# Designed miniproteins, single chains: the designs that were tried, part 2

Each design is a single chain, and the fold is of that chain. pLDDT is the mean over its residues in the fold that is shown.

## One batch from the design tools (miniprotein)

Design m36
Fold by ESMFold2-Fast:
Order: C-alpha cells, then structure tokens, then sequence
Structure m36 (fold): chain A 70 residues (1-70)
C-alpha cells in the first residue's frame, strides 16, 4: 500500500485521494482482481474525486505499475 500511495503522491494527487486510491488497489489485488480491473477501479475512484479523465488514467496506470513492483 505505501509504495502505491507514494507513487500517486509523486504524480501530484492529494494525500486523502492517494491513500483512498492505494487502498482500493490493494484490496482489489488481495481479492484476485486482474490488472485491468484494478486500473478501472482506481480510475473510477479518481474520477469520483474530481480528477480529469487523463489524470485519472495516468494515476491508475502508476498504481498498477507500483503494485506489480511491490
């Protein structure tokens, strides 16, 4: 979770949103979700937080990458 949160913070996301998105990604991964499902869940969370489609997609990609490296 921490590595995902750090990656999102490095992309300029606020701390509350980065923590929430990192938690969603980690919980989905623990439940056996695919990389595509994790990407979609993180993207939806960021869109709900008011981020643009472009920023949400970039951040979701970074979260999946950080999760794979952990």
Amino acid sequence: MEAIKEALLAMGLDEETAESAARVAMEAAQNGATEQEIFDLVKERLLSAGYSERDAARAAGAAVYALRKA
Scores: mean pLDDT 81

Design m37
Fold by ESMFold2-Fast:
Structure m37 (fold): chain A 84 residues (1-84)
Amino acid sequence: MIYRPDIKSVEDAIKFVKENVTKLKVGDEIVGETADRIVRAGVISKEETPDKIKVKALIEELELRDGKPVSGFFTFAEVEAEKK
């Protein structure tokens, strides 16, 4: 599934993952687009134990100028949340 929340940064993408760890599944994408930036996070792993959920995401940032990518960065994020 592709989610399109109002995200503008890596920090926003991490926050969305943290707030949605129970709902997110491996292969889900989270995409935020502005006039000057694209942020795309892909869920690459999810581990559940009786006590906690751990989600790993690969986050890509593209900076745009005149509609063209001028820089790109990848960030690995690991989010852990307790169940219930």
Scores: mean pLDDT 80

Design m38
Fold by ESMFold2-Fast:
Structure m38 (fold): chain A 101 residues (1-101)
Amino acid sequence: SETSALLERLAAEAAPLAEEAEAAGEVSEETAHVIVAEAMVAVSEEAERRVPGEESARLGREAGFSEEAIELLRERGVSEEGAAYLRRLAAQRAEAAAKAA
């Protein structure tokens, strides 16, 4: 879908930028999570089908988001495409942790 394509583009650009800004000390990890959550919510507002806020918050928690970002996801919810992105981010985080061990 068009929303899925936008989320993939945002993930390709936003994740590297958030990682670079965090590594450079320009933003806190918590602030980076809020920025990503806000972008996902904004893109998801165009979607006809949405994941309930409580489930969106659970997915954000599994992805390692800050409490502030999780509350944003709980209030606004995300599209099915947004939920898929959160699941992918959580899987990437788990893989990175496994490689670091």
Scores: mean pLDDT 69

Design m39
Fold by ESMFold2-Fast:
Structure m39 (fold): chain A 100 residues (1-100)
Amino acid sequence: SVEELIEETIKKLEELKAEYLKLAKENPEKREEYEQLANDALQMIEALRKAKEEKYPSDELKELVEGILETLKKHKKMFPELSKLLDEVIKLLEELLKAI
C-alpha cells in the first residue's frame, strides 16, 4: 500500500540520518555539512509522517515525494561515498511515486 511504502521510506531515511550524524562525528572538518544533510533527512521524515497522518491528496503527495527525490539526488552528487544507501532511499521514493 501507499502507507506501507511511506513507512518503509521513513525507516530508510532514519537510517540515512543516523549515518549522516555518524559521519559528522567521525569527520569534524565536514561536521557542519553532514549535520545539514542530517537535518534535511529529518525534515523529509517529518514531512512524510505528516503526509501519512493527514492523508495527503495524491497531487500533494507527488509534489512532496518529487521534492525529496530532488534533494536526495543532490546529496548523492555531493557525497558519492553514500551512493548505496542513497540509491536504496531513492528507489523506495520512485516506487512510492508509481503507487500514488
Scores: mean pLDDT 87

Design m40
Fold by ESMFold2-Fast:
Structure m40 (fold): chain A 60 residues (1-60)
Amino acid sequence: SLEEERRKRIKEIEELIKKNGVDSAIDYALKNGYLFELSTVLARLGLDDAIARLKARLEA
């Protein structure tokens, strides 16, 4: 299902942040079109600076 796929991608992004850092996870998610999943993870983890940086990249 779409919800199962999103949940799986959210988990992948969480693990990528844990192992490789937030910038690597942002690049991965943007390259693959996982913007919703990325924003969900960043909000869940309280990474306000990363959320602000993502918004700036999307507005450029």
Scores: mean pLDDT 81

Design m41
Fold by ESMFold2-Fast:
Structure m41 (fold): chain A 55 residues (1-55)
Amino acid sequence: SEEEINELEKKRIEYGKEMRRAQAAGDEDAVNEYAKKIGEIEDEILKLYGLPVPK
C-alpha cells in the first residue's frame, strides 16, 4: 500500500543518514550493516509494487 511504501521510504532515508555518518567516521562495520538494511527495505518496496526482487 502507499502508506507502507511511505513508511519504508522514511526508514530508508534515516538509515541512509546513519550510513553517511558511519562513512564519515570510518566505521566500515556500521556502513555494511546500514547498507544491508537499506537493501532489505528496497527489496520490500519492490515487492509492494509487485516487481521482481533481484536475485
Scores: mean pLDDT 82

Design m42
Fold by ESMFold2-Fast:
Structure m42 (fold): chain A 87 residues (1-87)
Amino acid sequence: MTREQAKEWIEKLEKEVSDEEVEAFLARLTPEQQRKFGLALLFFEAVTNFKGTLEEYIDFLQKALGVSRREAKALLLHYLKLAFPEL
């Protein structure tokens, strides 16, 4: 993933999911969901080689993690900001 692509995705996701919503989502995760969340961080290495659209990536995360579409968006926003804290 390029820095420009990450910035575009963050801007699009921030229009749909607030920082407060992300924090609330993380705070309510069960131990099982926390383990699945940890796997999402490992998925970050795949993002650097991923050639798809934002929508395809959200769909992939939703299927892979068994979360709602909105939760997948919140998770993606959270880890993109962790990976690109200067954005």
Scores: mean pLDDT 73

Design m43
Fold by ESMFold2-Fast:
Structure m43 (fold): chain A 80 residues (1-80)
Amino acid sequence: STRALTEENLEAMRRTARLAGMPEAWVDKQVAEVQALLKAGKDKEATRAAVLAEAEATTRLIGQSVKRLAERRELERKLR
């Protein structure tokens, strides 16, 4: 069902956002926006919003992983 798919995408977004170190306020905003769309009966828009939020969290996770790797390498150089 569209609702189950939307909830699955929101759960995936929440997990990815936590790994990416995104603020809880951003996560809460995405969840609230998707839930508001579901309450309004805009199931397709809700699914799209959840997928876009997951994609943004994934992009942030990639960026944070690259930054953390660079910071670790810099720290390792300074400790030698």
Scores: mean pLDDT 80

Design m44
Fold by ESMFold2-Fast:
Structure m44 (fold): chain A 89 residues (1-89)
Amino acid sequence: MKKVAVIVHLASPADTPTEAIAVGREAAKELGADEVTIFVRQVPADATLEEALAQAIEDGKRVKGYDYVISVALDRAAGAGPVVRVLEK
């Protein structure tokens, strides 16, 4: 049974997790995930997309009990779409 964690970091308080969650779910589907757990985190309002992505990647390295971790960062206020990183555990 393939377990995938999707960790979503929102860089802006104006961001909604819907688009980032959808992108993370598609990436999990491509990996053939049997179980998907989604974690949504808001970073401070002054965080950049790069800082949100770095935080998502670091959080991904620290989770246990999953075969894969997908880190997704979104900053809609910066005009950027979701950025995805996949880590095999």
Scores: mean pLDDT 72

Design m45
Fold by ESMFold2-Fast:
Structure m45 (fold): chain A 98 residues (1-98)
Amino acid sequence: MASFLQQSLDNSKQAVEELAKELEKVDEKAGKALRDTMKKVLESKTIEEASKYVTEGTRKVLEYLDETGKTREGAALASAAAISLIGLQFSKDLLLKA
């Protein structure tokens, strides 16, 4: 079970990293904010803490896209990133409980 959860966590990390690279092409600060959010989620000890980091990180990504007028171009990537971060937080929480 732990090996399966670790694989799920690693897959979620890869998805967020790929989305961050694509988002950096649209807005460098937004992409970096996504990478920082991933680190905070991975370093969190509870799902509640991880959820707060996901919420704050998603807000920062959208704020950076809005500041550069690229919300439309980045919207799909930001949505995919939010879903991937949610997957990351649940995979990590389950791994900690395994």
Scores: mean pLDDT 78

Design m46
Fold by ESMFold2-Fast:
Structure m46 (fold): chain A 68 residues (1-68)
Amino acid sequence: IDELVEKANQYFSKGDYDKAAEYYVEAARKALEEGNIPLAGYFYNRAIDLYEKAGKKEKAEEVRKLFK
C-alpha cells in the first residue's frame, strides 16, 4: 500500500492526475483485500477527486461504484 501511495504522490507532483488516481485505486483495492474498509474508502475518494481534476468523469463514476 505505502509504495502505491508514494507512486500516486509522485504522479500528482508531476500534474499527472490520471496516473495518480490509478495508483490510489490500486491502494484502495489492497486495503479492501486486508479488510480495511475505511482506508479503502479514503483512497477511492482521493482517486475520484483526481479523476475529476483530470477531466475523466467516466472513470470517477466507475470508482464511485467500486466503493459502494
Scores: mean pLDDT 80

Design m47
Fold by ESMFold2-Fast:
Order: structure tokens, then sequence, then C-alpha cells
Structure m47 (fold): chain A 94 residues (1-94)
């Protein structure tokens, strides 16, 4: 049970981060191709981050044995990681 809980948490965490990377790559491509502006890319990535973090928090709370406090900590850690990924991606456009 505990090992299965840890595995499910890691799967959800990794999924959110990978989806965030895909959003970052797409935003960079869209700015480079002239489809959107750098400011629009920043707004989109912020919205995607907020959506991914909220979805992750809800999914974590559905796992038996995950507390609200644990879900909040994991979601906050993923938010920080996504912010770093997005900052690094956007710097490539400067």
Amino acid sequence: MEEEVRRRVEELRNGAIEQGKLFADKAVEDVKSGKITLEQAKEKLKAYRDGLVETLRRELLRIPGVTPEQADRIAAEVQKELDKIYEEALKKLE
C-alpha cells in the first residue's frame, strides 16, 4: 500500500512536469514562428502552470493515504519546477 501510494504520487508528479515541458516547447515554437508574442507566451504558460498544479492537487487527493498537506507540498514543488522550466524556455526567446 505505502509503496503503491509513493509510485502513484511519482507517476502523477512526473506526468505534470512532462506536460509542462511540452507546453513550454510549444510556446517557444509558437513565438519563434510568429504565431504568438512573447507576452502571450508568458500568459499562456502561467495559465497552463496553474491548471497543471490544480489538476495534480486534485488527483493526489484521490490517492488513498495522501493527506491534503502532502498534496499541497507536492503541488507547490511541481509549481516551482514548472516555473524554472518556463523561465529557462522563455530566456531562449530573449
Scores: mean pLDDT 85

Design m48
Fold by ESMFold2-Fast:
Structure m48 (fold): chain A 62 residues (1-62)
Amino acid sequence: MVSDEDLKLLADALNGNPVPDEDHARVGDALRRLAAEHGLDLATEFSKFVEAVRRELERRGL
């Protein structure tokens, strides 16, 4: 399960906001975990993945 902190970092990266170099691995891990949890192929279903991230933020009140 992706943490709230890692989910926020992932959302920032997807919106084109700067992410610190030390957090790049955390963003990559959050991206892979969320894609796997939703059964999405990032190469072909990226738009669905972005919507899944937005829905997870809404569900968590973030």
Scores: mean pLDDT 79

Design m49
Fold by ESMFold2-Fast:
Structure m49 (fold): chain A 93 residues (1-93)
Amino acid sequence: STLEKLIELAKEKGLEDFAKRVEEQLRNIQRSRDETEKELEAAKAAGDKEAYQRAVSRLIANDIEEVGLQIEAMLELIKAGYSREEILKKLRS
C-alpha cells in the first residue's frame, strides 16, 4: 500500500519512531474500517437505512483519515531530505 511504502522510506532515513507511530495509526484505521464494514453488512441485512448511512459516513471518515496520514508522512519525508521525485519513484515501484 502507499502508507507501507512511505513507512519503508521513513525507516531508511532512520525515522524509526515516526515509522512506528504511522504503523500504529494505520492499524487503528484498519481496525475501525473492519468494525464499520461489519456494521454496514448488519445494517444492510436488517434494512436499517439510518445505520447504513452512519456506517457509510464512518468508512468515508476512515478513508479521509488514511489520506491525511499519507500527506503527513510525505511531508515528514520531504523534511527528512527526500525529494518529491524519490517519493513518487518509490510509490510507483
Scores: mean pLDDT 88

Design m50
Fold by ESMFold2-Fast:
Structure m50 (fold): chain A 82 residues (1-82)
Amino acid sequence: MKRVTVTVEVPAELRRKTAMAVSDALSAVPGVKDVQVTGVGEGRLEVTVLTDESAVDDVIAAVRAAAEAAGGKVTAVEVQPA
């Protein structure tokens, strides 16, 4: 398993919409085991996903697509053993 942490910058007024869009997109990715979306300060989301190793690229792509569509921007991605 892998832990994928994605940092998303988003205007405060779009934070909830972006968090919901990201959560919905990740629920459709096979191999995802757990999803946590946390607001960090004003204008950032930290998305932490526990996933199968084969789903890491799909997770990153899903977060990017959902965040961009909702008005956010992915600024960092970390992949760690879980």
Scores: mean pLDDT 84

Design m51
Fold by ESMFold2-Fast:
Structure m51 (fold): chain A 61 residues (1-61)
Amino acid sequence: MLSPEELIEKLIEEGMEKVKAGEMSPDEAFREVMTRLREEGMSDEQLHAAAVLFAEKLKEM
């Protein structure tokens, strides 16, 4: 099983790959990642950190 930090990074990376491949818009990928992390029981603090990391990765695309 992945740690919470590893799961956050993995789901964000998978979302970014889908955006790069044209399978999802950035907004769709963001919603999917955040929904899945919330379902995995991430805290509000962890969800905030994930949102910041997603935005940083998106800016570098």
Scores: mean pLDDT 81

Design m52
Fold by ESMFold2-Fast:
Structure m52 (fold): chain A 89 residues (1-89)
Amino acid sequence: GLPEYVLKLQEWLNLPRERAEEIFLRFLRGELEPTREHLYLLALHLIEANGLKSFEEFLAALRIAHPHLLEEVPEEVLREVFEEVKSQV
């Protein structure tokens, strides 16, 4: 569920709970920034909620819903985040 995202964000990025909760609340409001924290939450949500299986599906989802992230974040960073998150679910 959504509270598990906060716990995973803390574990993966070694963040204190209060910081992880702040980042998660901004994510819920659609205030997506090209940060590792928001990319982690986005990848986790798309894998768990939409059943994405491949990096190519992840890129396709970003082109439709969050094209600005593709403009601001290098593809190699997006791949690294996706593969790290996929290994944890």
Scores: mean pLDDT 81

Design m53
Fold by ESMFold2-Fast:
Structure m53 (fold): chain A 90 residues (1-90)
Amino acid sequence: DKEKKLEDEFRKVEVEIAELAEELSDDGGVVALAKALASKRWAEKNKLPKHILEIIDERIRRIEELVKISEEEKRKAEELAEEVIKKLEE
């Protein structure tokens, strides 16, 4: 099943995203948001099912609510997510 294999691959990619984000930054709030944003970027690029994208969007929403991230920290998280995706594709 192509969908199941892609979901299994995504779970492995999420572990690599987490490891890379934590290696590149010690800011817990920025790292948490960057992990979720990188996961969303990978999932959208690889055309994952809508229900997976909805789970990621809910994670982003909860992180933004709980961590009270500033606009500057959001920018740092976006930059970190982009760097993580670039390193993941190497």
Scores: mean pLDDT 82

Design m54
Fold by ESMFold2-Fast:
Structure m54 (fold): chain A 90 residues (1-90)
Amino acid sequence: MKKELLEEAEKKREEAAELAREAALRIGEATGKDPGEEANRLMGLMAEKGFVEGAEAMAERAAFDEEAKELLLELKKALEEYEKLEKEAK
């Protein structure tokens, strides 16, 4: 049922948004930078490279902090699941 796939995609979108927020907060904490600026950098990478590839690129940049890298890899996984559900819902 297409409705169930759309509901699953929405849940994954919300999960990805939470992970992106947590990753930006962690990077800000680890670097002393503004978390909002780090969130904008993540969004810029996603706009340039795509959602999954942008999250991966940000994880590579955050390799100096294992927790931030882990959060960004979880974000990448959630975005991969979101894109798969969106494609199946079409």
Scores: mean pLDDT 79

Design m55
Fold by ESMFold2-Fast:
Structure m55 (fold): chain A 84 residues (1-84)
Amino acid sequence: MKEFEEKRKKLIDEAAKLMEETQAQIDSLNTKAENYRKLAEENKDNEDLVKQYKTMADNYEKQRQTLESELEKKLKELIDEINK
């Protein structure tokens, strides 16, 4: 009985920790995107470099979207396990 309750609590804590870790990764990706946007600003006289750096920033934004989709899938699996 108590083991079942502890297992459920661990799954909830696991989900919370996963969300915290995912937020840290999102923050890292945002920092990388901002770094490339800053490089674009520093090189604004070179339109080709500006375009390349903006493309890199957009790429990190897409990685963030992928990370959010992966989190959704993992949360669904955890919910399914809790639903036991």
Scores: mean pLDDT 81

Design m56
Fold by ESMFold2-Fast:
Structure m56 (fold): chain A 62 residues (1-62)
Amino acid sequence: ASIINPFLDEILERYEQALELLEQGNYDGALAVAQEITELFPLSLLAVSSYEDIVLRIRLAK
């Protein structure tokens, strides 16, 4: 399904990158990548949800 929607693929790829940075303890990098998702796709509920998830994970890790 993702290959039909390039925006979905790009959002998921960046979300994966943010999770990887978070696992490395790079909270600033994870936040920056998550924020870029919403900047590139400001009207996407998936982009907004991805950003919110990463922000919550960072807050819980700190």
Scores: mean pLDDT 76

Design m57
Fold by ESMFold2-Fast:
Structure m57 (fold): chain A 74 residues (1-74)
Amino acid sequence: SMEEERKKLIEEFKKLKEEAEEKLAQSTDPGKRAVLGAMIGEIEELIEDIEKGKVSIEEAKKAIKNARKALEEL
């Protein structure tokens, strides 16, 4: 169901946020810390928007792919 897909996306974003928080804890570079902090904030807002139905499943899937790629490069 679409509700099950939304729940899975929220779980994926929560996991990505935890990975970003771990990288932030391990980073001493001010630029990387700023980017990671911004990414964590964007993920939190996106989780709320998905929960409120403000973002489509397709847009959420694209956002998680982009965020995951960005996190891997940090």
Scores: mean pLDDT 85

Design m58
Fold by ESMFold2-Fast:
Structure m58 (fold): chain A 64 residues (1-64)
Amino acid sequence: MSTQEIVDRTEEKLREIAKKYPQLKDQIDLLVKTMRRLAPTLTPEQLENLSRQLLAEVDSLREK
């Protein structure tokens, strides 16, 4: 998977969570911007790991 595909897929998942949990919208926007900024400096494997970490962080915020 290309870096662009990983970014697009992760952003889509994060945006779906933001639609369901509007209170997390600002946090999700920040995470998406951070990922997009870092994506050019990361390998696809590093970006996949970052994607997993961001999704896990948002899931943790939802469950509290």
Scores: mean pLDDT 79

Design m59
Fold by ESMFold2-Fast:
Structure m59 (fold): chain A 72 residues (1-72)
Amino acid sequence: SAAERERKRRALSTVPLSEAEREELLRIEDPVELLRALLGLPQVTESQARIVGFALGLPQEEIDAAIAAARA
């Protein structure tokens, strides 16, 4: 939905992303998959990913699981 896309745009504005990276992430519908894709980018820190996860409305356990999986 437009509201979900706007939430994603606002969440991603906290992270240093190119316009191409931002547009690719905005195509991901599932917020957990979006967070995992974000964590795959070398310039993104764990702290930045955590802020995005909270902004997307993800519970703490899902954010922690995504970060752990990405750093494994």
Scores: mean pLDDT 82

Design m60
Fold by ESMFold2-Fast:
Structure m60 (fold): chain A 83 residues (1-83)
Amino acid sequence: MKEIDEALQLAREAIKALEEGRYDEAVENFRKAMEVARKSKTEESILAAEAFGVAATILENGGDREKALEYVREAIELLEKAK
């Protein structure tokens, strides 16, 4: 799997886990998406990785879910542009 496609899949799995109340799994998958996105060659992938990291940190600290999801949506848009 290409790194961008893998990061997108991990992000989708994390969003599903979050919607189902599986918060620890969601955070783990956002962190994995962050690491995979960093391995891509593009500025967009690096910015996406940072956005996934911020989202994971917000969720870990019991912060605003909607704010975390805004960062995730931004990361997904950046990864789609990197394709």
Scores: mean pLDDT 82

Design m61
Fold by ESMFold2-Fast:
Structure m61 (fold): chain A 97 residues (1-97)
Amino acid sequence: SSISLLQQGRDALQRADDNVRDSQQLRNQAIQDPTSSNQQGQRISLNGRTNQDLADRIPLVQDYLRNSQSIIHDNLSQVADISSRYNYQQVQNQRLQ
């Protein structure tokens, strides 16, 4: 129904905003503490993909959802890089003991 589609669109935009903020927060937390979990990043990525599916049904929000997904992916890439560098340093430190 049209009401259902409008509700889904509103919810998708809200989730996109929340996911962008969460990805930025996760990135900032990873910079402060590289042991930070990336499970939130996986959920954010999955939610981003689901929101892109809604864009196919609601063209008006398509560009916004695509832009939000790009920001999320960039932030998650930075979190993954921080985690990878931290793990590499820990392995090297153990080998030096």
Scores: mean pLDDT 70

Design m62
Fold by ESMFold2-Fast:
Structure m62 (fold): chain A 83 residues (1-83)
Amino acid sequence: GPGYPPNLSKILNAPPKAGEVKVLVTLKEGYVIDPSIYAEVEALGGKVVKADMANNKLEVYVPANKIDELKKSDYVAKVELIE
């Protein structure tokens, strides 16, 4: 198709960099996955790689030293390391 920049798929499917970890974020009840939550993850230097709207969970790459800051977010119920 004429429309996608060739690099977008490669960026979205990139493995974690050195010092980054993949985590599963479970949202608190009353919060929903929306653009503000994506912006908060990006502000920590992370990126959302998968959103599970049915279970209110996000798979995120995040710098290992930012896990504690992510856990302090008002919308976060739980953060788990995933392989």
Scores: mean pLDDT 74

Design m63
Fold by ESMFold2-Fast:
Structure m63 (fold): chain A 68 residues (1-68)
Amino acid sequence: GEAAVEEAVRAALEVFRRLLAEGASPADAGKAGVERLREIGREKGLSEEEIERALQLFDREGTRLVLE
């Protein structure tokens, strides 16, 4: 469901922000965020399409955090 997509994206962004604050590269922080997103997506029973949508949202918001 949409709430589970939002939860997965939020958790991925939390990992991404934490790792960036600790001095990780955006690429390494992004990989960790993707792993966390997929973990939560599977736990919540997200479809492959919902996981793809969540990954697109994470990419968009993560890019914004790095460039703004």
Scores: mean pLDDT 84

Design m64
Fold by ESMFold2-Fast:
Structure m64 (fold): chain A 84 residues (1-84)
Amino acid sequence: MVDEAAERMVEYAKKGDLEGVKEAADRLVEAMLADPRTTPGDVADRLGETGRQIREEVKDPKVRNKSLSIIGDALDRGIRELEA
């Protein structure tokens, strides 16, 4: 599920579907948070890897930057939920 959500994020970003990127990012974070062993570092590593793929594969700078912003927001939310 986590790997599928990460792949869907990259696919949606390539299509310019920012709503799809957000839905996939939310799904990825929720799947990771469902495992009580998940650390803030694990969330950062997974979303960072997905962001790296988007930087390499999405050529439109506006779509790229908005997708990376969505991923950053999902990362911040996931870390806050783990630290609560």
Scores: mean pLDDT 83

Design m65
Fold by ESMFold2-Fast:
Structure m65 (fold): chain A 84 residues (1-84)
Amino acid sequence: MTRVQIFNNGKIILDGSEEAIEKIIKLLKEAGYEIEEIIKHGNVTIITTKEPLDPEKVKELLSKHFKILKEVETKLGTTLILED
């Protein structure tokens, strides 16, 4: 399982396998998101985008490639649990 935390301030936190994280980063880049910074350590990766992310658009993108097992929406952003 991969956890994806999407914040409206241009940050995404990924927690999962290296393969799942790499696939998510590739999908974001192919969708046209400009990535300013990637901090990677073990199973946790923090991505900063130049412009704020729309959590609904990211969710739609990821739902085409992963099964979404759980979704939690808050005022700060959206957390997704993916089957990988």
Scores: mean pLDDT 80

Design m66
Fold by ESMFold2-Fast:
Structure m66 (fold): chain A 98 residues (1-98)
Amino acid sequence: FTDEQYKKLYEALTAKTAPEFDKAVEGDPDVLALIYAILSNLSYEEIEKILGKDLPEWFKSRSKEYFLAMLAVVGGTKYRKITLEEVKELIDKAKKVA
């Protein structure tokens, strides 16, 4: 990932509304796929602990099955098995760049 993609990842995971999320991931299907992989594989509590802040409520209103389906739609199947350790490293990098 580039520094710009790490910024997009952090902005999208902290976007207060769906339109802010759409703007953050605009033109970057790899970042979008990674976000859906994170949301489908980790609990919201695990993600919030790594971020150091609450996830937007509109994410938490969706099921894990919804995000897994969206991951398939965006062609992000390479992220299907993303681990907690990989997510922590990615978010730590995103926080440093943001």
Scores: mean pLDDT 77

Design m67
Fold by ESMFold2-Fast:
Structure m67 (fold): chain A 55 residues (1-55)
Amino acid sequence: SPVEKKKKELEEWLESVRATLDGWVARGRITQAQRDAALAQLEKLVESEIKKVEE
């Protein structure tokens, strides 16, 4: 369904963002605290968007 496709796209995008942020921590570009804060905010936004596309 279009809803399931959108959920999968959002989940795959969030996974790629996690990988990118983890890479930035490993390279010393951001701190672990900054990574955790950014991910928490993005995960909340993704959850909100998924809820909006669910019936």
Scores: mean pLDDT 82

Design m68
Fold by ESMFold2-Fast:
Structure m68 (fold): chain A 82 residues (1-82)
Amino acid sequence: SGEEDLEEARRALEEAREAIEKAREAKAAGDAIKYTGYRLLAIGNLYTARLLAEKALEQGDERAKEVLEEAERLAEEAGLKV
C-alpha cells in the first residue's frame, strides 16, 4: 500500500501547488477572501501530502523522501505553517 499512499501524497502535493498559485493570484488582485481560502486549501493539502508520504516512507518507499522535501520547500516559499 506504500505505492497508493505515495500516489495520493503526490496528488495532494499537486493540489497544494495549484492552491498556492491561486492564492498568489488572489493576493495580486486584492481578493482577501479568495487569498485566505486558497491558503487554507494549500495548508490542508501540504498536511495530507506529508502524512501520506511519511506513511509510504515507513513502509519502505524511499521515493516518499522527495515528496516530503518538496512539501517542505513549498511551505517555506509560500510562508505557510504545516
Scores: mean pLDDT 86

Design m69
Fold by ESMFold2-Fast:
Structure m69 (fold): chain A 91 residues (1-91)
Amino acid sequence: VKEKIIKALERSGFKVTGVEVSEQGRVTVDAESPEGVKVKVEYEDRKLNITVSSPKLSMQELNDRAGRLANELVRELGPPLTINLTLEKID
């Protein structure tokens, strides 16, 4: 599962900066783009939490990047999948 999440992030233009797998099988992947977009993907039991943040991008650009990543994650992991998406503009 972690390999599929990493592949989706890389295909979406992100560089993976950290990977953690808990004893309960929860996968957390941290990634960032050259443009300063930071992403945290948390996966457990067909549930996916995606947090996308940037100090520089507009909310529309951030939403576009998040939507593209969510589509790549659905392609790699397959349905059914519950996705929670959080967009943060940081100062």
Scores: mean pLDDT 77

Design m70
Fold by ESMFold2-Fast:
Structure m70 (fold): chain A 76 residues (1-76)
Amino acid sequence: MSADEAIDEALAFARKAGNETAVRHLEQAREAYKAGDYVAATEHVAAFMKALIDAGAVSREEAAQLATRVSKALLD
């Protein structure tokens, strides 16, 4: 899975969930990745995961799996 595909999949999920905070963090992760700032990109993916967990719309495990998929795609 490419980084862009992983981010697009996670963005679609966050938008369906109506979680604006998660969407904002994932958009920031995408911009940081494009700028070559992989540390900031990873931090925004972690914030995306936290926003999903805090909203209670998804399990901690599901949020962690999505965040892990995006982080792996961004770093490899």
Scores: mean pLDDT 79

